# Designed miniproteins, single chains, continued (3): the designs that were tried, part 39

Each design is a single chain, and the fold is of that chain. pLDDT is the mean over its residues in the fold that is shown.

## One batch from the design tools (miniprotein)

Design m9415
Fold by ESMFold2-Fast:
Structure m9415 (fold): chain A 82 residues (1-82)
Amino acid sequence: SPKVNKAAAENAEELQSDDPFEQGRAYYRLGKAYYEEGDYEKAVPLFEKAIEYFEQAPDTPEVRSLLEEARKLLEEAKAKLG
């Protein structure tokens, strides 16, 4: 998929990072790409990983915003699956 391939390419360095914030962002972007394609089954575990990493990141306004968005999209993706 073009959206998933773009997200994967943009996130390759972040996925290899030791920084929980960078890893959280990478999983969030991949989850969002699958969500936008309607692949909710693949989006769910990626948003769960994003949340895990954001919870390990320093408490900043950006982390709080992304954590809120990831949790919202996770709930919406789960609702789409039943």
Scores: mean pLDDT 83

Design m9416
Fold by ESMFold2-Fast:
Structure m9416 (fold): chain A 80 residues (1-80)
Amino acid sequence: SETEFRKQLFKEALDKNPELKERFQRIARELGLPEDPDQLSHEEFVRLLRKLRAEETGLPLDAPLQELNRAVYEKAKAEA
């Protein structure tokens, strides 16, 4: 599924970026969620990604996930 594909990409990103992994683990603890992406439900994974990306971009937590994703990708491109 798309969710499983997104989880795999996210796990690869965590493996390549220790800072991102630490941020993920901190946010998971703050939300009372497992610190392992494979243990997250679809809804839990989306909620965690929204918070992670909102903190990174400064956008509101209630912003659509698509807008948060776009802002993160635009920031990554600017840093390349």
Scores: mean pLDDT 75

Design m9417
Fold by ESMFold2-Fast:
Structure m9417 (fold): chain A 62 residues (1-62)
Amino acid sequence: SHLVQAIEAYRQGRLEEAKEHLRQYYKDAGLPLPEDEEKELETLDRVVANGRAESARQRAAA
């Protein structure tokens, strides 16, 4: 998915590629583009990182 590709590019420091994937994701989803694409990517990266940490903790506790 373009969202996953956007976050991966952001983590790798490829900001222009990350923004392009983010724009494509919003177009495909029929959503308006965010006002600040870099801050949106940072927010999404933190949300995904928090989700991965939670999933890892659940697997360790299971």
Scores: mean pLDDT 74

Design m9418
Fold by ESMFold2-Fast:
Structure m9418 (fold): chain A 55 residues (1-55)
Amino acid sequence: GKAELKLLSETEAELTALSDVEILNLETGEIVKLKAGESIKINTENWRPLGEVKL
């Protein structure tokens, strides 16, 4: 999937899904699925989008 990333601080970002996208939490192994148009705040050190990311 595709997502847009807005940096809020050195460790926090807001990720907005442009299409269906999955995000991996590296500490827990949890995968969060977002639908197009949904947004989530993530810790940039511990979360990884499993797709294309636009800044």
Scores: mean pLDDT 78

Design m9419
Fold by ESMFold2-Fast:
Structure m9419 (fold): chain A 71 residues (1-71)
Amino acid sequence: SPLEELREERDRILKKVREAVAAGMTRDQVLGLAHREIQRLVEKARELGLDPETIRRIAAEVMREVQDLVD
Protein backbone atom coordinates (compact mmCIF):
# COMPACT_ATOMS: atom_id res chain seq x y z
CA SER A 1 0.00 0.00 0.00
CA PRO A 2 1.11 3.63 -0.42
CA LEU A 3 1.18 4.17 3.36
CA GLU A 4 3.29 1.02 3.90
CA GLU A 5 5.77 2.18 1.23
CA LEU A 6 6.03 5.60 2.90
CA ARG A 7 6.55 3.91 6.30
CA GLU A 8 9.51 2.02 4.84
CA GLU A 9 10.92 5.29 3.44
CA ARG A 10 10.49 6.96 6.86
CA ASP A 11 12.30 4.07 8.56
CA ARG A 12 15.12 4.31 5.97
CA ILE A 13 15.48 8.07 6.64
CA LEU A 14 15.57 7.53 10.42
CA LYS A 15 18.19 4.78 10.00
CA LYS A 16 20.35 7.14 7.89
CA VAL A 17 19.98 9.86 10.54
CA ARG A 18 21.00 7.47 13.35
CA GLU A 19 24.01 6.29 11.32
CA ALA A 20 25.05 9.90 10.59
CA VAL A 21 24.84 10.79 14.31
CA ALA A 22 26.83 7.64 15.21
CA ALA A 23 29.46 8.59 12.59
CA GLY A 24 30.00 11.94 14.35
CA MET A 25 28.30 14.29 11.89
CA THR A 26 27.32 17.68 13.31
CA ARG A 27 23.70 18.57 14.09
CA ASP A 28 23.60 20.93 11.07
CA GLN A 29 25.01 18.24 8.73
CA VAL A 30 22.48 15.67 10.00
CA LEU A 31 19.58 18.13 9.61
CA GLY A 32 20.76 18.96 6.07
CA LEU A 33 20.81 15.26 5.18
CA ALA A 34 17.36 14.82 6.74
CA HIS A 35 15.90 17.75 4.75
CA ARG A 36 17.16 16.22 1.48
CA GLU A 37 15.76 12.76 2.35
CA ILE A 38 12.40 14.25 3.42
CA GLN A 39 12.19 16.11 0.11
CA ARG A 40 12.63 12.76 -1.68
CA LEU A 41 9.89 11.28 0.56
CA VAL A 42 7.57 14.17 -0.44
CA GLU A 43 8.23 13.49 -4.14
CA LYS A 44 7.50 9.76 -3.65
CA ALA A 45 4.28 10.52 -1.73
CA ARG A 46 3.15 12.78 -4.59
CA GLU A 47 3.85 9.98 -7.11
CA LEU A 48 1.73 7.64 -4.95
CA GLY A 49 -1.19 10.09 -5.24
CA LEU A 50 -1.40 11.48 -1.71
CA ASP A 51 -2.97 14.92 -1.32
CA PRO A 52 -0.67 17.92 -0.62
CA GLU A 53 -1.96 18.50 2.95
CA THR A 54 -1.37 14.86 3.94
CA ILE A 55 2.13 15.01 2.40
CA ARG A 56 2.98 18.18 4.37
CA ARG A 57 1.78 16.56 7.61
CA ILE A 58 3.82 13.39 7.02
CA ALA A 59 6.94 15.46 6.20
CA ALA A 60 6.47 17.51 9.40
CA GLU A 61 6.08 14.34 11.50
CA VAL A 62 9.25 12.79 10.04
CA MET A 63 11.18 16.03 10.66
CA ARG A 64 9.96 16.05 14.27
CA GLU A 65 11.24 12.46 14.72
CA VAL A 66 14.60 13.53 13.23
CA GLN A 67 14.79 16.47 15.66
CA ASP A 68 14.15 14.08 18.58
CA LEU A 69 17.02 11.83 17.40
CA VAL A 70 19.58 14.69 17.23
CA ASP A 71 18.56 16.41 20.48
Scores: mean pLDDT 86

Design m9420
Fold by ESMFold2-Fast:
Structure m9420 (fold): chain A 74 residues (1-74)
Amino acid sequence: LSETQKKILLALYRAEGTPLSAAQLAENLELSQSTVNKALKELEKKGLVKREKVGKTTLYSITEKGKEEAEKLL
């Protein structure tokens, strides 16, 4: 995983299953939304995060596989 992917995965891990938007992750991690969106897409492709659309907002949560990978980074 890239450093950005690791930061996002750990942020979602610390959220304890609470879904977060790319905008919330960008603000929390002091990254651009573009950088966060690229990393989230790669994490979703790896099965480490799950994407869900709620109304007009896209939210992301960590998967069980993502939790296992995040714990290896602690």
Scores: mean pLDDT 86

Design m9421
Fold by ESMFold2-Fast:
Structure m9421 (fold): chain A 66 residues (1-66)
Amino acid sequence: MLEKIKKEVAEKFGISLETAEKLVKAAILLLNGYSEEEAAKAAGVSKRTLRKYGKEVQELIMKALN
């Protein structure tokens, strides 16, 4: 499941699989009620990058779990 989401995120945004994995981790934390700052810090991604992509990544995760 998560492997497929990481690949889809990487392909959709033209980013590395490493960055996509960090964004997926941050998005999961956001869905669990963490703040943007907490999620970015824990996942090892900048707040700027998370603001740019985080909403669409959250939507992809929610769709994959349903």
Scores: mean pLDDT 82

Design m9422
Fold by ESMFold2-Fast:
Structure m9422 (fold): chain A 75 residues (1-75)
Amino acid sequence: MEEREKELLEKAKKAIEAGDWEEAAKVLEELIELLREAGEEEVAAAPAEERAEIRATVEERLAQLEKLLEEVKKK
């Protein structure tokens, strides 16, 4: 779902630039859920040696988006 991830990220960016905090929060929540699902699939498909590294990368990306979502919701 790489193209959908990019589209959601672009929508979130445009909503933030427009000051549409409700739309930005909604789009970021959709993106976070999409990345969680994709991350779980990626970890499950990976060899045991790679799972920890992939999981750490997914968690870092999710943490960045969740922090952005929290800032948007605070506005």
Scores: mean pLDDT 79

Design m9423
Fold by ESMFold2-Fast:
Structure m9423 (fold): chain A 80 residues (1-80)
Amino acid sequence: MPSVAELTAELLAWVEANRDRLSPEELLAEVFARVAAAPLSDADKLEVFMTVLVAMYERGLISEEQAEAAVARLAAWLAA
């Protein structure tokens, strides 16, 4: 099963490979789908997602508003 570090590294590599091909919304949707499907605890899913999201924001791939909306979406999914 993927560890937090392994999934984070895989997602960061995937984002870099696709940053010129996909929109920010498409990048975020795929990252969310992969984190949601991963066999990890809710806390580990949040850690992976937050790490990838911060990296995407720091690299200028997403806005602060897009980052906040993505966090809200994950929090709502974890609460369901």
Scores: mean pLDDT 82

Design m9424
Fold by ESMFold2-Fast:
Structure m9424 (fold): chain A 109 residues (1-109)
Amino acid sequence: SEEEARQGIIDLILDEYRTLSLEEKRAFAEALSAILALLRSKDELDAADVAQIEALLATLSDRVRNLLRSLLGVALRVNKEKNVLEVIPEGLALVEELLREVEREIEEE
């Protein structure tokens, strides 16, 4: 199912996240929190919103950037006719749950 596929991607991202340095884990959590604030404020992301996300991702290491890009694929889908990214509510909920787990694990280190 699409739900099982999304959860599988989240599990893979969480496993890879756990191999990051503490500095990279904090950068991941900080960037994800900022991205989620944008995604919660809108149902659709236009080219300016995508550019804002890409500018944030460009400040991060390759490993952190690639994990966040994979994670965004869980919360967003392409609408080619409107030339926008649509926020998937079920995917957004899974990404928000992952951020809570990430923040919990950082506090325990």
Scores: mean pLDDT 87

Design m9425
Fold by ESMFold2-Fast:
Structure m9425 (fold): chain A 77 residues (1-77)
Amino acid sequence: LAERAVATALSVPGVLSASASRGPLGIFVRIDAEDMEAAEAAVAALRADPATPNAVVVAMGESKDGAFAVVLLDDPA
């Protein structure tokens, strides 16, 4: 799931990097993008994937070098 989510985010034009980490609440995917449009498109791509239907945005905003998003994915036990 984590690798799939990272691959999905990286497939979006304007995404600069994506990484995933597992925590007690599930899988957190961090996305760094060139602008807010690319960050929003990456979040939309994750939500459109039937493997990640309950993707929750926990943080999103502009950064010094563009934009970022952090998405929490449910980790099916």
Scores: mean pLDDT 77

Design m9426
Fold by ESMFold2-Fast:
Structure m9426 (fold): chain A 56 residues (1-56)
Amino acid sequence: SEAIKLMEEADKAAQAGDLDTAIKYLQKAIELAKDDPELKELAEKALERVKALKKK
């Protein structure tokens, strides 16, 4: 799944401290997961977590 691959790339970017890239990958994952509510929810939760890190 492309959405899962994007979530994996977002996790790698976040681990490297590149929060902007992580946010972009997660936004793309959410768009691709529009027909998979469970995967979309996971991607949305990951996006909120990364956004919270950026605000600190």
Scores: mean pLDDT 82

Design m9427
Fold by ESMFold2-Fast:
Structure m9427 (fold): chain A 65 residues (1-65)
Amino acid sequence: MERILLVAAPDLERAVAAGKELRKERPDVRVIPLPGASSEEARAVADELERLTGAEVEIVHLEGL
């Protein structure tokens, strides 16, 4: 089953860095950075991706780094 991780972080650098670490642990998962996204915005993107692709979408929030 294809899985997508949405990494919501305050900026692009943090989102990309966290995404690289997640990919090392699970190389079968597609990682998409969402810099500056709020929890509500990340949820909306996840819902749309699930609707369009049928993949399981998980959201990782880096708020509070």
Scores: mean pLDDT 75

Design m9429
Fold by ESMFold2-Fast:
Structure m9429 (fold): chain A 86 residues (1-86)
Amino acid sequence: MAEELKKKAEEALKEAEEAIKNAEEILASHGVSPEAAEKVKAKLEEAKKYLEKAVEAAKKGDVEKALEYAKKALEAIAEAARIVEA
């Protein structure tokens, strides 16, 4: 059980890292409005903060918190994507 959760946390962390990188590249490439760009940047900053907390929790062996923070990072990225589509 704990080993499976640890693996899921590692996968979620990797997904969050890749998603943040991809979102930053998209912002650099796409002609989004300055207002939308500011909102997306704010959400990416929130995602980075949660990713840092997730990595720290994982290093301490707190798999449950690592998963929780990784999910919050992914949620912030999803909200950023919704702002671009609006």
Scores: mean pLDDT 76

Design m9430
Fold by ESMFold2-Fast:
Structure m9430 (fold): chain A 73 residues (1-73)
Amino acid sequence: SPLTERGRAALLEATREQAEELKERIAKIKEEAKKNNWSEKELNEKLLEEFVESVVELGRRVDAALAALKAEA
């Protein structure tokens, strides 16, 4: 089904985009931690928070992509 193939492509793209954004945000957090001399505990807590938020954002992005595909069908 064209909708199934488009759904798979949209899911892969959403996952890729989220992974790239997370990588950039992690890099910024590490730079901020180095600049402000954060403890390893503070850095790890911030990284965990960011990872959790990224998973939530991925879910929203996937839902939006699938909803858009259904609207076009």
Scores: mean pLDDT 82

Design m9431
Fold by ESMFold2-Fast:
Structure m9431 (fold): chain A 58 residues (1-58)
Amino acid sequence: GLAEAGREIGRLVRELRAQGASEEEIIRRTNELAERRLGIRADSLDELQRRMVRRLLE
């Protein structure tokens, strides 16, 4: 479910940051996991994040 996917994504982000992974690598891997678990396309997640950033910079 959503709660389980969220926990897995959160754990993956923490592990990758602890390993010194780049922000790009973290985004790529978390998007892959989200697509696999939730059926949400990685490109859709990335575009939604970029849209939110653009809104904040207005």
Scores: mean pLDDT 67

Design m9432
Fold by ESMFold2-Fast:
Structure m9432 (fold): chain A 59 residues (1-59)
Amino acid sequence: SAMEQRRQRKIQGLINAGRFLHDVAGWSEEEAKEVVRKGGRSLGLSDEEIEEAVKNSLK
């Protein structure tokens, strides 16, 4: 569905942001995870979706 596609785009954008902060900007894994969590909350994602994004941002 269009809603599911938008949800996945939000999650993927958050994953990419976490990866950039850790892999390119040199932030710690812990700092990058906290930015992903805060970003997910501001985007209105569920706690489950936020933790999914956190797990995938550093893989």
Scores: mean pLDDT 83

Design m9433
Fold by ESMFold2-Fast:
Structure m9433 (fold): chain A 71 residues (1-71)
Amino acid sequence: RPVTPEEARAAADAVIANLTDIGKENGASEELIQKGIDAVRAAAEAGVGKPREELYLALTKVVNDFLKELE
């Protein structure tokens, strides 16, 4: 089943909540958190109509990239 817009939004919302919590706990700047949020939203929108596995892989990459910036 291809990813629906509603499914992509729900996945993005969950990832954004987690990313924001991790960022706040690690003292990330508002700019870094916003950059992460924007990247999650972009990945979710690009995932619409694609296989679910591809969406989750893209979202995982965004989170990993964000964690690397938390120096």
Scores: mean pLDDT 83

Design m9434
Fold by ESMFold2-Fast:
Structure m9434 (fold): chain A 72 residues (1-72)
Amino acid sequence: SSEEILEEIERLKEEFEEAVRRGDLERAAQLLHRMAELLAQAKATGDEELIRKASEAFAEMGEMLREALARR
């Protein structure tokens, strides 16, 4: 359901930020992959607000991971 997708988006964002903070970039990459899967699920629902939220989360997480990898 849309509520379940929204809850999972927020949970993945929190876990991702913690993984990046700990320097666990392998875990961060896995969480970004899960967010991409949630974005695909959101697109399948046709819910524009849900798609927007998932897209924004995916973009933000991708940027954070890219910056963290560049600092290696």
Scores: mean pLDDT 86

Design m9435
Fold by ESMFold2-Fast:
Structure m9435 (fold): chain A 63 residues (1-63)
Amino acid sequence: MDAAIVAASRALAEAARAGDREAALEAALALAKTLGMSEAAGRRVAERVMEAAAAGREIPLLG
């Protein structure tokens, strides 16, 4: 479980830095499912991580 969370968190951060919103959303939804969060919560995580990357801020990792 921890390895899956780390892998999904890394994929989310990398997709966000690349500006790949679709990949970031997929990674965030996978994280949300693994953590027992709702799909809406996962979507919000993707949006916040994409916003942070666009602003040049450090991307927080979940996990």
Scores: mean pLDDT 74

Design m9436
Fold by ESMFold2-Fast:
Structure m9436 (fold): chain A 74 residues (1-74)
Amino acid sequence: MEELERRVREAARELGRKRGYSDQTIDAVEAIALARLRGDEEAGDLLIDKASEMFGVPKEELRALADEAVERAL
């Protein structure tokens, strides 16, 4: 579990940096990806809504990046 969570965090950070996201936006993608990895889709969706409002990133983009981070870690 810890190793998989570390890989998800690393993947989320890499994807966010590639897109030119701020550190705060990258932290949000990381949190969303971890919620999805843990099967907590409700928490993940809530984090997507808040991050989209705060950072101006489309909800679909945040969800797609979080899903990609989880897929890369698996």
Scores: mean pLDDT 84

Design m9437
Fold by ESMFold2-Fast:
Structure m9437 (fold): chain A 75 residues (1-75)
Amino acid sequence: MSDLLAAELYYALGVLFAKKGKLEEAAELYKKAIELYEKAGKPDARAYENLAKVLEELGKFEEAEEYREKAEELK
């Protein structure tokens, strides 16, 4: 599996876990997706935006804002 394919898999799993209300697990899956997207040289704003939303739902507002800013920089 390439880093990009692995990133897409972890991103998809993060979306699934977030929909199930498994927010801590979703955050970890999105963080892994971000790591793999960066390693592949193809950072993806979707992963940053969805991680920020999950972190906000967890009450981690400062961390959420940092990832929102990173998502905006990628647009």
Scores: mean pLDDT 84

Design m9438
Fold by ESMFold2-Fast:
Structure m9438 (fold): chain A 80 residues (1-80)
Amino acid sequence: SDEELKEAIERIKELTEKAKKAKTLEEVKKVQEELEKVIDEIDPFIEKDPSSKLILEFQKEVHELVEVLNEKELEILKEQ
């Protein structure tokens, strides 16, 4: 439903802010695990209508979070 997709988009945005504050690889992994859970919950909606505006917004937010997580992981690894 639209409500579940909107909730998922908000959760991804919150995970992006959490990822930006991550200081350890364990914190990065926890955000990655939560991201995987949100994707699993939304996959059935993507299968039914992959071109919907809300699905495209969800995918955009996921892509942004993945970029932040990758950057953060590299920053933490360089500090070790």
Scores: mean pLDDT 84

Design m9439
Fold by ESMFold2-Fast:
Structure m9439 (fold): chain A 65 residues (1-65)
Amino acid sequence: MKVEEVKKLLEEARKAVDAGDLQTARSLIQEAIKLMKELTPEERKKVAPELFETLDYLTRAAIAA
C-alpha cells in the first residue's frame, strides 16, 4: 500500500538523520512527498504527522551541525 511506502521512506529518513546523513534524509523526504501526491486526502492525513515530525528531526539535526 502507498501509505506504508510513505511511512517506510519517512522512517528511513529519520534513520539517516540519526546517522548524520542529512543529504540522504532530504532525498528520502522528497520521495515520500512525491508518493503522498498519489494518495487520497484521507490517506495523506494519516501520514502528515510523521512527515512533520521527520522534517522537525532534519531541521534540529541541521541546526546542531
Scores: mean pLDDT 80

Design m9440
Fold by ESMFold2-Fast:
Structure m9440 (fold): chain A 91 residues (1-91)
Amino acid sequence: LEEGEIAYAQGKLDAAIAAYEAAIAADPNDAQAWFNLGQAYYAQGKYEEAAEYYKKALELAPDDRFALSNLAVALKKAGKEEEAAEVEAKL
């Protein structure tokens, strides 16, 4: 992949993050916006931040098994294996 294409993709992720942060500022109870913010951070390789946003989504929608699964994966990528195991036990 060309470096210019990678930089453009990174710019799109930054724009998506800004949009989701604005959505959360307007409605902090929007579980979908928190989940989308987590996915955007995960796509950037920011796994600890992704895990924190998935946790916020789960506080609002505790039955969201997709968010729970993504949280476990993000925690493993962040090196938080014990916390990931606790989340997987709930899967």
Scores: mean pLDDT 79

Design m9441
Fold by ESMFold2-Fast:
Structure m9441 (fold): chain A 85 residues (1-85)
Amino acid sequence: LREEAERLLREGERLLEEGKYEEAVEKYEKAAELALEAGDLRLAARAYDGLSEAYEKLGKLRKAAVYASVAGVFRAAAYVEEKLK
C-alpha cells in the first residue's frame, strides 16, 4: 500500500509537470486513498497537496482550497504523531 501510494504520488507529480492536470488528479486521488489505507498521514498530506495544486491549475479554486485544507490537517496530524515519544 505505502509503496504503491508513493509510486502513484510520483506519477502524479510527473503528470503535473507535464501539464496533464486531469490525469494528475486521478493519480493523486488514488495515492491519497492508498496512503490513508496504509495509515501514512504524511503521504496522504502530500497527495492532498498535489490534488490542491492540480485543481488550482484546472481553475477549480474551490476544490483546490478544500484539498489544501485537508492536506494541512493531515500534515499537522503527522507532525503531532512524529513528535510523540
Scores: mean pLDDT 83

Design m9442
Fold by ESMFold2-Fast:
Structure m9442 (fold): chain A 75 residues (1-75)
Amino acid sequence: KKRLEERVAEAKRRIAELTKKLTPEQLANLKALEELLKDLPERLRVFVKLGLLLLMLGEPEERVEEVLEWLLEVG
């Protein structure tokens, strides 16, 4: 449980940092995704949002795979 909570906290921190690097169009897409995810558990919302940010910014596939593993632990 603590390990997952630490990952959620780390993901929230990274989301805040990565969001600052987004274009206005990418930021609008992220906000639209947040509306679609609003009914999902917070842990799932956080990891999906981080995964999308990594994809939008062209981060390495290993980073995306890491987030997918976290999503599997939650779902």
Scores: mean pLDDT 74

Design m9443
Fold by ESMFold2-Fast:
Structure m9443 (fold): chain A 63 residues (1-63)
Amino acid sequence: MYEETIKYLEELAEKGHPLAAYNLARIYVKLGDLEKAREYVERLRKMGHDSLAAEVEAEIEKA
């Protein structure tokens, strides 16, 4: 489904792009993989992007 997009975003997240980690977390919420979504939330917080992390956490609560 999202295979090509996920691969590209994983490369960008490995390079330290916070928007790539944010988009991956949101994709994993849509796929129902809340465990992986929470992992990317943790990465966003470690990178200092607490606001983006909080947005994904709110989406996880709804899932």
Scores: mean pLDDT 79

Design m9444
Fold by ESMFold2-Fast:
Structure m9444 (fold): chain A 100 residues (1-100)
Amino acid sequence: SLEDVIKEAEKLSLKEAIDLLRKHITPELQEKVERYEKIFDEAESDEEAYRKIMKEVKTPEDAVIATGVALARRYRKNGDEEKAEYHKLLGAVRAEILKR
């Protein structure tokens, strides 16, 4: 199950957890992640990006994806690219569990 995938990822190094989680991201989830990433890239401020994302969030799974993207952006700003990627992917996998 995807819940077992998350439990396994928690036991692994960040690099191995990232590789594991990537295998479980659907094209639809990837498209939603990229949409929220683009909102952050196109916005003049993080506050503007958050306002735009909140208008697009329609489901609990969309909220989980958006939260993961926002958390990833925070880690990336602090120079932690591996934690950024991990939390982005973890959010997407958690969203897939909620969707099913």
Scores: mean pLDDT 84

Design m9445
Fold by ESMFold2-Fast:
Order: sequence, then C-alpha cells, then structure tokens
Structure m9445 (fold): chain A 84 residues (1-84)
Amino acid sequence: VDPRELEVEQKIAFARMMVSVLRLAIEKTEDEELKKKLEEKVAEIERLIEEAERALRAGDLERAEELAERALELGKEAIKLDDE
C-alpha cells in the first residue's frame, strides 16, 4: 500500500469524524444562526469528502490530498465556531 494513500484515507476518516461531532453540536444548539452556519459547513465538508474519495479512487493523489486537507480545515473552523 502507498503510504500517501493511507495518509489521505486517514485525513478523510478524520474529516468524517469531525462531521459526526458537528452533527451532534447542531442537534444540541439552540442558536438558530449558529445552527444554520454549522449546517452549511457540514454540507461543504461532506461534499469535499466525497470529491476526495472520488479522486483517491481515480488515482489522483494530489487532488485527493488537497480536498481532504480542505475538508479538515473547514472542520476545524466549524468546531472553533461552535466552541465560542
């Protein structure tokens, strides 16, 4: 197995975990504005995860890595938004 493929797969897995955490935050929040912002972020992250998986399956490791990293960055941003 290519170590770079494993690294991309791990990043995708972490992004999926962040989506799960954010969905719990959305369920718990009573702030309608925050809820809407988190829902928009989750939708974008899920799309990036799907695109990263498609790129990975096509053998486009460069694109898969870029998309997976972008999903992680958006996940971190959304978690910070919920934390404050």
Scores: mean pLDDT 83

Design m9446
Fold by ESMFold2-Fast:
Structure m9446 (fold): chain A 68 residues (1-68)
Amino acid sequence: DEERLRRLEEEIREAIRLADEGNKKEAIERLRRIADELARLTHSPDLDVATAAGVLLMRVSVAIRIAE
């Protein structure tokens, strides 16, 4: 799950880069998929994983709002 969180964090950075380059539609679609995976991880029995997923989910929500 920690490895999965690290992968998702990298995917968030790439999606933000796409938005900055003007590819907002693809960036938003990627961020929404990432948000779905993070939402599942917030239900993890590992509190550290659930907390980290919640923080990343907030970041993704802000990024989607900015890209719109």
Scores: mean pLDDT 82

Design m9447
Fold by ESMFold2-Fast:
Structure m9447 (fold): chain A 74 residues (1-74)
Amino acid sequence: MKEAILLEASGSVYEIAGIVYEKLGDYESAIEYYEKALEYYEKALELATEEMKPLLEKGIESIKKKIEEARKKL
């Protein structure tokens, strides 16, 4: 679980960066960081316990929606 925690933490950092760029109106950079967050959350999901999976799955769907919304602004 040490590896899954590190991957989830990395995903969270990239998600925050995506939110910051989105608020700045830099939708291209926001998408890039959201896609990196998605990559790390998906890797964390592969290593996740059954108890962690629902939270990671919700996080992944949230990021996918943020990417879709940001793409509409390009």
Scores: mean pLDDT 81

Design m9448
Fold by ESMFold2-Fast:
Structure m9448 (fold): chain A 96 residues (1-96)
Amino acid sequence: EEELERLRNELAVLRVLGKHGLDLPPEQIAKEAGVSLELAEEVRQRLRESVKWIKEYAKKEFGIELSDEEAEAVAITAEMLRQLADIDVLEGKIPA
């Protein structure tokens, strides 16, 4: 299905970003993940916003100052787990 293909493409982008970090150029992300430049930029921007939120949350609630690398690892891991769960639901392997 089209939605399943989108989730798999987003997962491919997340794997590239997990390997190289969020500073990788969108053109290189798109090429390595085999997706459109637009999708690569969208996923990278979403992760950057998640990193900011994670850093603010950790500092406000727990008094912990996360590095950019630590916050990026948290954001990427959480998003990958969500994408994998969504794929399993769409493939009928997990009840919705």
Scores: mean pLDDT 77

Design m9449
Fold by ESMFold2-Fast:
Structure m9449 (fold): chain A 92 residues (1-92)
Amino acid sequence: SAVSLELAKDAIDVAVEEGGTVELRVEGDTVTITLSGLSPTQITALALKAIGARLEGASVDVEIEGDTVTITLGGLSPAEIAELRAYHARVA
């Protein structure tokens, strides 16, 4: 969905701006984004954005471990996955 795609791009931007690392994994229509080296403030902001996206009907799960945030997005089209891969390659 557009909401899932926007959340993913926003999360990548946050991690890159903090000097963190971004890893993208794709399994079928599911994309897992692993963000590392985030500040507590950025982790809180991303968690709130993900909760908002989920309340709007996006298939989103968020797991937090220390300074690492893992965002799992489901139900993405092949075009949305291709756009995320291109975005990740350009900014991270």
Scores: mean pLDDT 81

Design m9450
Fold by ESMFold2-Fast:
Structure m9450 (fold): chain A 66 residues (1-66)
Amino acid sequence: TARVNRTAGEIERILLENPDRKLSPGELAKELGVSQGTVSRALKMLEKGGMVEQVPGTNKYKLAVP
């Protein structure tokens, strides 16, 4: 959906500006002013695209490095 695509772009921007950040869906939802459901869908889209990865042992996501 358009909202999920926009949220994905905003998450990508946040992580590209601060590549060392590790953020949970709840932290991203609060920062972006969107629902956790929207953030979770956006994160799954970005993870499938190879842009982000889940930090092992946590509910946090980070920028995927080459």
Scores: mean pLDDT 82

Design m9451
Fold by ESMFold2-Fast:
Structure m9451 (fold): chain A 79 residues (1-79)
Amino acid sequence: MSEDEKAVEIAEKIAESSVLNGGTTEEQAKKIVEETKKKSKGLSLPEALRLAAEIAEKEGAEFTAKALRVAADHAEAKA
């Protein structure tokens, strides 16, 4: 799986978890995943995860955005 594909998978899992916890709506989660999928092509894993966090913030999904930033920081530290 490419770096951008891994980032989309991580973003999807974080968004799904956020919906289950009531911190994000299904509509917000769907939009975050779709926008990340479109805009993350060719990005590294931490870059794509940071992009997903920015999209989540724009959608008002603050909890999801914070979780995605943590994931990006972990991916960057591992590189």
Scores: mean pLDDT 81

